# Designs tried in a protein design run: designed miniproteins, single chains, continued (5). Part 12

Each design is a single chain, and the fold is of that chain. pLDDT is the mean over its residues in the fold that is shown.

## One batch from the design tools (miniprotein)

Design m16386
Fold by ESMFold2-Fast:
Structure m16386 (fold): chain A 85 residues (1-85)
Amino acid sequence: MPKLSKEELETLKEILEEGKKVYEEKGVDAMIEKIKELMEKHKLSEYAKKMLESLLNALRENKDNPEAVELYFELALHEIEEEMK
């Protein structure tokens, strides 16, 4: 998708990888907070912000279902990796 720069895709991947690390250590709520913190630290386009907000909404609605949380996270990471090709 041509709306995201290579630098922004790399930033999104970094945000998701940091979020996953927090999830493995502290769970979904801590992951959501970490992703929000990183979104504020990085200069992201409106499109990138909407993408992460969509993910955060999916994680929040499914926080009691670990399989769904992991699936939504993997799908978001996969989409970013496809855009980086």
Scores: mean pLDDT 79

Design m16387
Fold by ESMFold2-Fast:
Structure m16387 (fold): chain A 95 residues (1-95)
Amino acid sequence: IGLFKNDVYMLSDYLRSLGVDQSTVDELRDKMLDLIDKVFNGELTVDQVREQMSEIKKQVEEALRKAGVPDDEIQDVLDLLDLFTRQLINLRKSL
């Protein structure tokens, strides 16, 4: 669980460095941390994990576009979120 939470904190720092405002970063961080806790507690299905991560991915993309981040760099962040989603789904399948 600590490694997934560390990835969320690292992503939060990265989003802040790209010019996303602190309140948006805090909201996204809290959503991802809550999602991790729910996955570890067995409270979400694989489909629900996909749905929640898809929603977070859309919010991250919107925040980065609003901050004026170039499309190439936005795509790198979205690819990182896709990897995180895959890792969470694999974990959920193991529970």
Scores: mean pLDDT 84

Design m16388
Fold by ESMFold2-Fast:
Structure m16388 (fold): chain A 67 residues (1-67)
Amino acid sequence: MPSVDEMIKILEKAKETGVVTEKVEKEVIRPSYALTRGVLEAAAVKKFTKEHLEEAIEGLKSLHLKK
């Protein structure tokens, strides 16, 4: 599992390229979104948009600063 800093880098790259692999979605994007918005909100997302990626990035940065 990547660190929070690596997860943020992966999310920013996915946002810029618009390319999301199933592995990145399952291992990075969905867990990040669940941590920031909640597990139920993450489960309700059928496909991640640029806005979802931005929310995940912002939330991870906030969590990282608290530690």
Scores: mean pLDDT 72

Design m16389
Fold by ESMFold2-Fast:
Structure m16389 (fold): chain A 68 residues (1-68)
Amino acid sequence: SSREALQLAIALLEKDPSQVDAALAFVRAANLSEEQLAAAEELFARVKADPSQTPAAIAWLRELLATL
């Protein structure tokens, strides 16, 4: 389910921020809108370039999860 996929992405990033590509794969499996997926890909690209952005990515995923 979309909810389970997002929960897995959050858990993975919290445990190991280096797993950004694997977390993005879970987000892609969450059946999000094109706009939500584009926003996620931009955010995760920033995390990959700068791991200090990981808390912002987790916060965004949690906000998205709360709307499902």
Scores: mean pLDDT 83

Design m16390
Fold by ESMFold2-Fast:
Structure m16390 (fold): chain A 70 residues (1-70)
Amino acid sequence: SAEDEALIDASDGLFVKNNPFNIPEEEVRDFILGKKYSPLVEAAFDAGFFGTERNFALLEKIKETYEKKN
């Protein structure tokens, strides 16, 4: 959706381009958009590799999305 693309665009190139674990960009995007869970992407967020304190708040929202799907 336009909202999902805006979320990704507002967070790039920090989330996708600054990927220290060489995770495929599509895997990072799918995790952020709640399409596919990735434990490696979650670990990278928890380690702070995807930037600022804002990214931790985003991670919590993403976790809620996956909890509702499970």
Scores: mean pLDDT 63

Design m16391
Fold by ESMFold2-Fast:
Structure m16391 (fold): chain A 58 residues (1-58)
Amino acid sequence: ETKVFTATVTVDSEEAAKQLADDAVKEALSDPSVLSAKVTELRVEGNTATITLEVTLK
């Protein structure tokens, strides 16, 4: 079972966007129902970041 989540957030830098994406993966993997989690898209346009996370459930 695979679920895709997309979030659009305001960031002050590309590095902040990367940190948010990494944190999202860590949070997803902390759930025992989750088999794997990965970022499939990280797009930064000015101060707006679009992060797409793919989560596979057990």
Scores: mean pLDDT 80

Design m16392
Fold by ESMFold2-Fast:
Structure m16392 (fold): chain A 65 residues (1-65)
Amino acid sequence: SMKEEEKRALELIKKIAEEAGAKIEVKNDTIYVYVKNPDIETLTNLGMIEILATVLGMKFELFLE
């Protein structure tokens, strides 16, 4: 069901962010991700969050610190 897909997407988003050492904040229609000095590998992994955010009907914003 769509609700199960949304739950799986959220779980995967949180896992990707945690493994990347990133901070995540969800507000309204947007997922905010904060990461300090990421390498290309980390950026590629965080890019998967943008695809998953689409499943949730949400926007994705990445902040480099």
Scores: mean pLDDT 79

Design m16393
Fold by ESMFold2-Fast:
Structure m16393 (fold): chain A 60 residues (1-60)
Amino acid sequence: SAKAKAIADALKSLGFSDEEADAAGRSAADAGATAEQVAKGLVDSGAISEEEGEKIVKAA
């Protein structure tokens, strides 16, 4: 889906591997999560900065 691809492409731009980004994008799309929800989860968990989270939202 376009949503899964957009999230995956954003994660790849932040240094995630193709396999990790594609899996995360598909999982988020299947769960009905928005790019904003994915970004918030990663920021809240400490995996990425708030600035990097904004890049995910803008890329999707």
Scores: mean pLDDT 76

Design m16394
Fold by ESMFold2-Fast:
Structure m16394 (fold): chain A 102 residues (1-102)
Amino acid sequence: MELRERLERALEEIRLEFEILEAMARMKATIEKLSEEEEKKYLEKLVEEYLRRLREELEAAPLDEEARIRLVAAEALREGASLEEALERFRRLEEEVAARLA
């Protein structure tokens, strides 16, 4: 599978994972009677924790291409970046990992 197709698939999978985080934040807000601003802050915290775990996975396995694809896809979705911008980020991250391992 070409890199573009793998990244597109990862973007769709991560989008579904973000929808789950949104549902979790909404559930917490409903149960605890949080304001819309508090719900948004909680969602941002969940997204930050999700991205932190992806970064930790990549640090544990820097040669894992799938881990790099997932991190790039998650960061691109958070920033509302295009597929082309996500591809450029993946190339930069690969160069950074290669440089660090040299």
Scores: mean pLDDT 80

Design m16395
Fold by ESMFold2-Fast:
Structure m16395 (fold): chain A 89 residues (1-89)
Amino acid sequence: MKKEELEEFEKKAEEAEKKVLELIQRTTPPSEEAVKIFRELADKIKEKLKKEFEKNPKPVEEYIKRFEEELLNAASFEVPKRYNEEVLG
């Protein structure tokens, strides 16, 4: 993999994460705990897709689209679930 391709993936992934985080902050109270859970999930999804991108080079846009979809699912389902379990009890 070329360094430029990996840098493009990282840049676009950061932009996608920022957009989804802004959506969360508009629709739910901006809890530090919820933001922390979201970032932990985003990091896991990013590393998973980065490994797939390194093994099977497809257009970077395909991986970024999957990252955005998985982030939106995490924000909608996994962050509220973990917040209720880990923060609210």
Scores: mean pLDDT 75

Design m16396
Fold by ESMFold2-Fast:
Structure m16396 (fold): chain A 88 residues (1-88)
Amino acid sequence: SLEEKIREVFEAIKANKPVTEILKLLSQLPEEERGLLLGAYELWRMSNNSEVIDLSGTELGKRLGKDKATWEELYNYILEELKKIREQ
């Protein structure tokens, strides 16, 4: 399922898989999902593997209405955002 593919991307990022593997997984997602997860990946990289990602002042944080999130919280926030898009 699409949700399983999104989870696989989040797990690969958390496991510090090579960029080439992460980009391959992202390429299997539709444009909207790919954009959101690419944004999350860039924030993960900037966080230096911190348990908490600073979303303040970011486009992703603004879109989700969140200032910070753990990687697991960010996964759930992105799933909820994508659910809203699919229900339109």
Scores: mean pLDDT 80

Design m16397
Fold by ESMFold2-Fast:
Structure m16397 (fold): chain A 64 residues (1-64)
Amino acid sequence: AAIEAEREDLVAGAKELYDASKKAIEQGNKREALTLSIAAAILYGAAGRVDEAKKVIKETEKLL
């Protein structure tokens, strides 16, 4: 119960960071977008959402 609630908080945080990353891309802030995408991938990984973390990492590599 407690561990599962913490997982949901991590996923919510990852989604917010990923959305912020997309906005940064639209504004031309590639450096900020990269930082936000990496942070989102770390949070997805910590939440056990490995497939979503891998997708975010692949998108981050495309920005490099």
Scores: mean pLDDT 78

Design m16398
Fold by ESMFold2-Fast:
Structure m16398 (fold): chain A 91 residues (1-91)
Amino acid sequence: IEELERRIEELGEELARLAEGLESAEEAVADPAVREKLEELYRLYKELYEKAKELGDKETEKKALLYLAELSEMLGKEEEAKEYKKEVEEL
């Protein structure tokens, strides 16, 4: 988990820099470089969610689900976003 969290943090910082100066959230999500980093973050948070669930780490599981819901919305995965939000509410 430690290495995975570190990679997520690094990628999140890269994404924040790429999104800086863009006029809107829709414009940021439409940018190919931003979208590629969002897809990478989505995969890493999904891995974090599975590991936290396996370990019974409810705090990390909830954190991962919250970010998965947000990333799913940003990537246009509306049904996945709804499912992740529901999972968070049930924790």
Scores: mean pLDDT 73

Design m16399
Fold by ESMFold2-Fast:
Structure m16399 (fold): chain A 83 residues (1-83)
Amino acid sequence: SAAELAAHAREGLDALARDLEGLAQAVREGRVSKEDALRGLDVGLGQLAQLRAWLETHAPELLPEVDALEARLKALRAEVEAM
């Protein structure tokens, strides 16, 4: 159902947010190279763009959470590029 798909999308967003926090910590602790971090962030941004396109039709109420996560990803990417 649409409700089950929306619930799955929310779980995916929560997982992506946790992965982002873990990556940010790993970068700041020097546990991941700049090159590997940028690759991971670009993959994450691509996945988020695909999810956003799907949510526009199926669960637009989740778009503010997607946009907030995109802003956080872009901010971390800029931080990593400046290293």
Scores: mean pLDDT 84

Design m16400
Fold by ESMFold2-Fast:
Structure m16400 (fold): chain A 93 residues (1-93)
Amino acid sequence: MERLKEAAREAVRIAREGPTTPEQLTKLLNAIARMQREAVELKVSPEVLKALAEAIGHASRAAYAFIKGGTRDEILAHMREIAEAFERIIELL
């Protein structure tokens, strides 16, 4: 659980900073993928899995916004939703 909580806190930090570089976005996506693997391995509650699925959805939309040349405001809105989802995960752990 501690590693999963630390990964979630790191994801919140990255999302709050509003990643504007591909490197920062890749770091966030890797943190999400790692949390997904550990959540399945640790057999976390359905509520944690649901919050993680929400974070994944917003991360995918943020990545798509970067690719299509979306506005900074659109990307930051998705980052805010990602941070909120990870904060819920931390509360549930």
Scores: mean pLDDT 75

Design m16401
Fold by ESMFold2-Fast:
Structure m16401 (fold): chain A 115 residues (1-115)
Amino acid sequence: MDKKLEELEKKIREAIDDLVEMLRKGEPLEVIEEKALEYLRELLTFLGFPEEDIEAMLEAFRNRDIERLKELLREAAERLGLPERLVELLLEAIDIMHKILELQEKLEEIEKQLK
């Protein structure tokens, strides 16, 4: 478990660092969203989620239905017998990724008002 937790933490850190850098550089919302979806797929695959569960979770994320995504994730994690610590860390990563997308959307809206 400890090694898998450390590997998950490293993957999450790399994903968040990249998404924050894209946000800082003013990358378009659609570009940051597609990159976030790629990272979410990688994290879910790393934890051993089945493809059908991954596809459902990515659809929920794309639709910004984060509560549905969290529900799907908890149900799939329970079926896989994943440790609560890994599930909690993944849920936090999802919240951070979603907040990055919300911030970029708000920045684009503000920029439109200033032009």
Scores: mean pLDDT 86

Design m16402
Fold by ESMFold2-Fast:
Structure m16402 (fold): chain A 73 residues (1-73)
Amino acid sequence: SGAEAARRALEEALELRKKYSHDEAKIKELEEKAARAEKAGDTRTAVRYRLLKKMIEMSDEEYEELERELAAL
């Protein structure tokens, strides 16, 4: 179901954030991968890397807000 898929996505995102939260080296790596994908015309891949970067950069407060929004579904 959509709700189940959304919960799994949030759990995966939380796990990713736990491993790489504010990891500057990982953030830089993702930026470089996004830039390379954009240069190659692969906009979809570039967007995915940018979203992953933002997930790692998100504050705990921002992430808690996201979790609350999902729980309200």
Scores: mean pLDDT 77

Design m16403
Fold by ESMFold2-Fast:
Order: C-alpha cells, then sequence, then structure tokens
Structure m16403 (fold): chain A 75 residues (1-75)
C-alpha cells in the first residue's frame, strides 16, 4: 500500500546533503534518479531489507524531501 507517513524534510543545499541525511537515518545504497518533471528527483534507498523511494523537489536553490513510499518487488 502507499503510505504517506514520511514528514517533509529540508531545506538541503545539495543532493549529497540529502544522501548524508538519509545515511544518518540508517538508509544505505542511495541512488538518485532524475524525474521528467522539472525540479523533481527521486532517491531510492534501503533500510532493514526494504526499498524506499523519496520524492525530492528543488525550490529557490534548495532541496526538500516531500515524501517517502515503500517499493515492492513484483515479478
Amino acid sequence: GLMGDFHPAGPFSSLQEIGDYLRSQGYENIQFVPSALKGHISAIAEKNGKKYEFHIYKLNGKYYILGKQGVEVSS
């Protein structure tokens, strides 16, 4: 199910700073994926054997985490 339970976080000055923040929260294997929508980026990260997608938005030269969802592996 789509759980919208992650609270927005930011501002961050770079995607590297977001990566460092996510590692501090126990996430690993962080990958940044460009979005087709201008100013939007996804980060895929793992914690406790589960994959999560973080939705990131760039506004006024800063980056914000808008939300998080679990990624289910379906064949």
Scores: mean pLDDT 73

Design m16404
Fold by ESMFold2-Fast:
Structure m16404 (fold): chain A 80 residues (1-80)
Amino acid sequence: MKEEIKEEAEKVIEALKKELPELQETVDEIEKYLFDLIENGTLEEVIYAVEILYDNAEKFGLKEVAEEAKKLLELIKKAK
């Protein structure tokens, strides 16, 4: 379960790197924060963080980030 969540989170980060090539340092900070939450946080904290990321991706037109964040949310919600 956590490994599947990490795999989908990596796809979110790769989409961020692709759609925000000039903000790589910011993307690296987001990656560190998200993976720390996945490893050490609660499932609810991960959901909240990914929902914020999804909302911001939609707001700023980051289509691939929004798509991968939505898939990550669906995967986490299936975890019960």
Scores: mean pLDDT 81

Design m16405
Fold by ESMFold2-Fast:
Structure m16405 (fold): chain A 65 residues (1-65)
Amino acid sequence: MVLTPEQRAALARLSGFPVSSFPESGEVDASVAALIRGFQARHGLPETGVADEATLALLAEEAAR
């Protein structure tokens, strides 16, 4: 799975990590998957570590606030 630059920036901002902590390719490695899982747990979503449509939609909504 590959994150767009905008999705990577949103996840970095919401997790409190610099965007440079994420692969430039947008690949979801173990570290990025852990951050996605933490975001999912915080928002009551299944902790899959996968950026599914529900996770990405909520990420976009939270990033816009």
Scores: mean pLDDT 72

Design m16406
Fold by ESMFold2-Fast:
Structure m16406 (fold): chain A 83 residues (1-83)
Amino acid sequence: MNLEKALETLDRIVELQLELARKYAENNGKETEETKALKAQGPALYKELEELYGKLNEEERKELEKYAAEREPKLKAELEKIK
């Protein structure tokens, strides 16, 4: 359960980063009320992920780190498409 929630939280963080990048691209790199609202979601999601990570055992933490490592190249590829 905790591992599943941690993976879901990580997915939400990735989605937030992609949405923020798209909104910046749409607005020629300018900050808007929408981008401010999206940025405000970041700290809460990262705190949730840290709290969930603390509840995981060593094996579950390794699985989360592997999942994050697989997501990083995909996130970079999606961000390149937004440029």
Scores: mean pLDDT 80

Design m16407
Fold by ESMFold2-Fast:
Structure m16407 (fold): chain A 56 residues (1-56)
Amino acid sequence: KIKEFLRDFNKVKDKSEDSPEILAVAKKYGIEAENLDQLLEKLVEKYGLSIFTIKV
């Protein structure tokens, strides 16, 4: 779980806002995000990325 979540986060944090991977992650976690900034903010807040080890 932690490994999968960290991998997903690392995958999208390096993508452009138009990347389909950003949209795919948003849908996977049920987040309403249309760009990278929104996705990252909501992933950190809603899914508790800080509960895992996401300091990269």
Scores: mean pLDDT 60

Design m16408
Fold by ESMFold2-Fast:
Structure m16408 (fold): chain A 77 residues (1-77)
Amino acid sequence: SEIEERYENLSEEKKKDIEKAMENFDISLTIAERQGKISPEEVEELREKFLKEAIEKAKDLFEMLGIANRLFNEALG
């Protein structure tokens, strides 16, 4: 996919930051799914949205964590 191609062309530092931010995001998503607040399909959509925005917009790990937090709050609010 286009997202996979963009990811492969990122620096190793940015890839590690995305992986770390995604790991933290996945903990929050797993808890929300287990509580019945979001569906498995919504979890996958949120992961895809996060990955796209992190690749295109985030300069560092803190901005990636901010994107994850915003997407999570929008999905639950």
Scores: mean pLDDT 86

Design m16409
Fold by ESMFold2-Fast:
Structure m16409 (fold): chain A 75 residues (1-75)
Amino acid sequence: MELVKKSIEVQKKLTEAFRKAREALAAGDVDAARRHIDEMRKYVEELKKLGHKKTAELYQKEIDILEARVRELEA
């Protein structure tokens, strides 16, 4: 039961970090985007530990896309 509660909480935090990263990128705020992408990475690792490997893989792809957008804004 505790692991299920932990998984739900981590997924909520990951979804919120993803939303904030996207909003920061839309605003051109590279520093904020990087902070939220780092939060996403932390929650992806937590999901892997909790056995949600497929969900973690999907969010890792989203992180890769966000990182590419950060690089475009820095160029």
Scores: mean pLDDT 84

Design m16410
Fold by ESMFold2-Fast:
Structure m16410 (fold): chain A 83 residues (1-83)
Amino acid sequence: MAANLDKMKELAVTTLKSLGLDEVAKLIGKALDALKNGDLESARKYIEKAKEEVKKADLSEEARKTALEAIKAAEELLELAEK
């Protein structure tokens, strides 16, 4: 498949870190690494934890939207990998 998970990880982590969401960036990075290795259970765990961190964070609407869109992209990759 043409999807480059390493490039997607770098872009997602860089974007989330630019928003001050270092823990969310770390969790999404781990989720994408788990997906790359076929570890769907760990990927799901990291995605859920990232969602909880975004919910707890005091974020602007723009930052929250960007973080949730990055998490949604990881969730969509997980759903495709589970098929």
Scores: mean pLDDT 77

Design m16411
Fold by ESMFold2-Fast:
Structure m16411 (fold): chain A 93 residues (1-93)
Amino acid sequence: MKQPLTPEQKAALEEAIAKAKEAVKEAKELFDKAEPSLSKEKAQELNSKIVAAEILVVGAETSFSLGDVAGAQNDAAGALEVSEEVKKKIEES
């Protein structure tokens, strides 16, 4: 039997996923602007991290749709962390 998410759990997960999506979007926009100035090796590394963050966002949304609170939280947090790392590495370039 499906156990429905509590309103509080649903709101917290929606906020975490929205924050992760925004961070991924910002990282992609910063990467696109910085890419012509990056080494090919650094561009490949950062692009791989952005792709991984996008996969984590999809994982978080899928887990949320299935009522998997832990999976949704872990994937959303992972996507946010990777996206913030990408932004920081671009700023340090």
Scores: mean pLDDT 84

Design m16412
Fold by ESMFold2-Fast:
Structure m16412 (fold): chain A 96 residues (1-96)
Amino acid sequence: DKEKLEELKKKVIEAIEESIKLVEENAKDPEVKAEAIKLLEEAKEKIEKAESVHEVHLIAVGTALALVALAEEAKDERDRETLVESAKKILEASEE
């Protein structure tokens, strides 16, 4: 259903944009911040190009896993918490 796909894309894109803002406001390590923003911007582009609800779910899961992997490499607790929170927001938005 095209309408369901468009609604899901909008929700996931909004979650990604909120996550970008969260990272910009809270990330302490400039390298972690840059990598997270790049990852989220790439995810947004992929969501816009997705042709099915299934593809949106796969992109959201992949993005969340990449954010968690980045969090495991992060030395600052605040950076880890920010990345994990971003992953959760994106996964929750994709549940529709």
Scores: mean pLDDT 88

Design m16413
Fold by ESMFold2-Fast:
Structure m16413 (fold): chain A 91 residues (1-91)
Amino acid sequence: RLDEVRALADELRARVEKALGQSPEQAIKTAQGAVELLQGVADSLEKVDPELGAEARRIMEEAAADITSLVNKKVEEQLKKEMEELRKRLE
């Protein structure tokens, strides 16, 4: 049901956050898998109840946007750190 979709989205978002603490590369893979899983759930719900499936798809799109934002922020932080190290070598 809809509350289960929200709970799944929250759980997958938390998994991506945890993966970001380990490796940006692993976080990207985890994020891709999370988006695919959420899309599959929305598609399944749409077959049973089109109205419920449409709402689930909106939740999935919002979660996917949040996950993408989290990954982009971490990648940007990593790049800034690498650029600062390069700048120190050029000094």
Scores: mean pLDDT 76

Design m16414
Fold by ESMFold2-Fast:
Structure m16414 (fold): chain A 96 residues (1-96)
Amino acid sequence: MAEKREKMKELLLKVIELLEEAAKENPEHRELLLELAELIREYIRAQEEGDQERLAEVEKRAAELEKKLTPEVRQIIEDAVAAQLPEAEKAYEELQ
């Protein structure tokens, strides 16, 4: 359990980096990409603190953000995340 939480945290931190880079390359979508990165950061903090109220607020904000996602922003997120996450996750599992 602890190892899975640590692995997920490392992957989420990498996703934040990729979203911030995508925001620099796509200034027209910067606000949405940075808002998503901040939600992931808040999710990590809430999980570490065991803050159930904050987790509920993050989930609510994620639902509102999803309503703002255009097909273009979704493609940017997929491109930024898809190649990194499966490789990193598999590599970590093989190390265990």
Scores: mean pLDDT 74

Design m16415
Fold by ESMFold2-Fast:
Structure m16415 (fold): chain A 97 residues (1-97)
Amino acid sequence: DAAAEAARQALDEAGRKLGEAVGNTVKYFDEYAKINPEEAKKKADEFGAEATRVDSEARRLFNRGDVAAGQQAIARVQEELERANKLYEEYKKKVDE
């Protein structure tokens, strides 16, 4: 139905934004690694593990095929996007200091 198609399009857009935010955050981990390689590696590993977990959970929810599951999947991707953006801002500040 139209609601399910709208949910799919919203999930695709949220996933695209998450991928972009992850890419930006990873670039700042690389810059921070020049200052503190141990902390940069630990945070990159933690971030990558959590992003993989959220993606897997979102896809599992979406595959249930109902509108509520689609909305839950979108919400989880959006939560990870917010986390990625927060880490990007945090590490950018550390690199700029």
Scores: mean pLDDT 69

Design m16416
Fold by ESMFold2-Fast:
Structure m16416 (fold): chain A 80 residues (1-80)
Amino acid sequence: ELEERLAELEAWIAAQEARASTLPEEEKKKALALLEKLRAVNTEILRLLAEGRFEEARRLAEEFLEEHEEELKALKEALA
């Protein structure tokens, strides 16, 4: 489940990076920076999953979403 969701997230990030190329320069920079942070945390979560640390991986994902809630809302607005 979590691994499957992370694969979906990777595909989503790639799609959003392509969409971000159509944004104004300032919004594009912010969108790409957030997507880079998402990819970095996704990589860390995959590492934890490979080590069998499933609860820690899930907690990391939840913490990232909570910490970046405002940035994610801004990204959603920019891409809408």
Scores: mean pLDDT 76

Design m16417
Fold by ESMFold2-Fast:
Structure m16417 (fold): chain A 86 residues (1-86)
Amino acid sequence: MVEFLSVEVKVTGGQAHITVTVAAKDEKGPVRVELIDKAGNVLKVLGYLASGETRTFEATVPAEDAAGIRAVSANTGEELATVELK
């Protein structure tokens, strides 16, 4: 199970400063955390976390491009969790 513990977005000058804290529990392998657009395309890979790990990731992108954050199994590509950005 993957949980987004916090998602914070600060927009300044058309740039979105994103801070997300992600926890992975009872996963079979590493989890990849991705920033996605409205079509579900990957804009940026934020990083990876192991099962049982909690990590905070930061990114800055144009505010109009970022639509969500997705956690996927790095081994299978299976979507584990997704959260929308406002």
Scores: mean pLDDT 82

Design m16418
Fold by ESMFold2-Fast:
Structure m16418 (fold): chain A 75 residues (1-75)
Amino acid sequence: SAELAAMQAEFKAFAAEAEELIAAGREKEAILRGARFMAEKLLELAERYAPDEATLEEIRRQIEREMAEVERMLA
């Protein structure tokens, strides 16, 4: 599917960047970028498939809270 093909291309680009960061000893930055990538993909799915705007807003808030926690843990 077009959606899976686009996600695969973005994932390959991310994986190449993450490999370079890890090789440079920047593991925390690689993890944070991975978390952001996942958050963006989850939000795209929520925007497409959420049954109503209230559900979409709640999912956005959950993603924001989890991202803040990841950033806190990696600080």
Scores: mean pLDDT 82

Design m16419
Fold by ESMFold2-Fast:
Structure m16419 (fold): chain A 91 residues (1-91)
Amino acid sequence: MDVILSIEDLQEMHRELIVRLQELVDAGEISEEEYDKAVAVMQEILLELDKEGRSEISASEIEKKLDEAEIPELVKEIVKEIIEEIVKKKE
């Protein structure tokens, strides 16, 4: 089942992603370049939604953008975990 995220959900996701990815950089599991790349993709998604006047995006669209940007699998797993946490909070 595809998950639909609001702009508010994406902003929360972006904040959580920054924190978790910084921990991975500090642990030596990803590079600073991979961190910058992942954060840039999230910022581009937010800017595209604003430009298009869209209030929502699907999790599948986010995953596709991460795949196209060749984001590491570990980072993609963190993104999935954050999405699942946001969905659980809505219960």
Scores: mean pLDDT 81

Design m16420
Fold by ESMFold2-Fast:
Structure m16420 (fold): chain A 88 residues (1-88)
Amino acid sequence: MSEAEIEAAKQRAVDALRAAGAEVTAVLRDGDRVVVTGTKDGKPVSLALDLAARRATVALEGGSEAERAELAAAVGRALGVPAEAVPA
């Protein structure tokens, strides 16, 4: 994976979480994964985008099942990849 692809993926992941209503606090590269952390309505949120598998997972601590499902759907639409909510 090229550095340019990883930097573009970081930006897409940050923008996707922000579009879903989260405030982003950190973004990391972990191999072929981009991990973004933040908060939504005071609740911790994380997004992991797997560049090799072309899929994302999102987690929201203390949210309802509906909130987690909405977050995953919003992120998936913004990224154009399948996104799944991870149980907290």
Scores: mean pLDDT 80

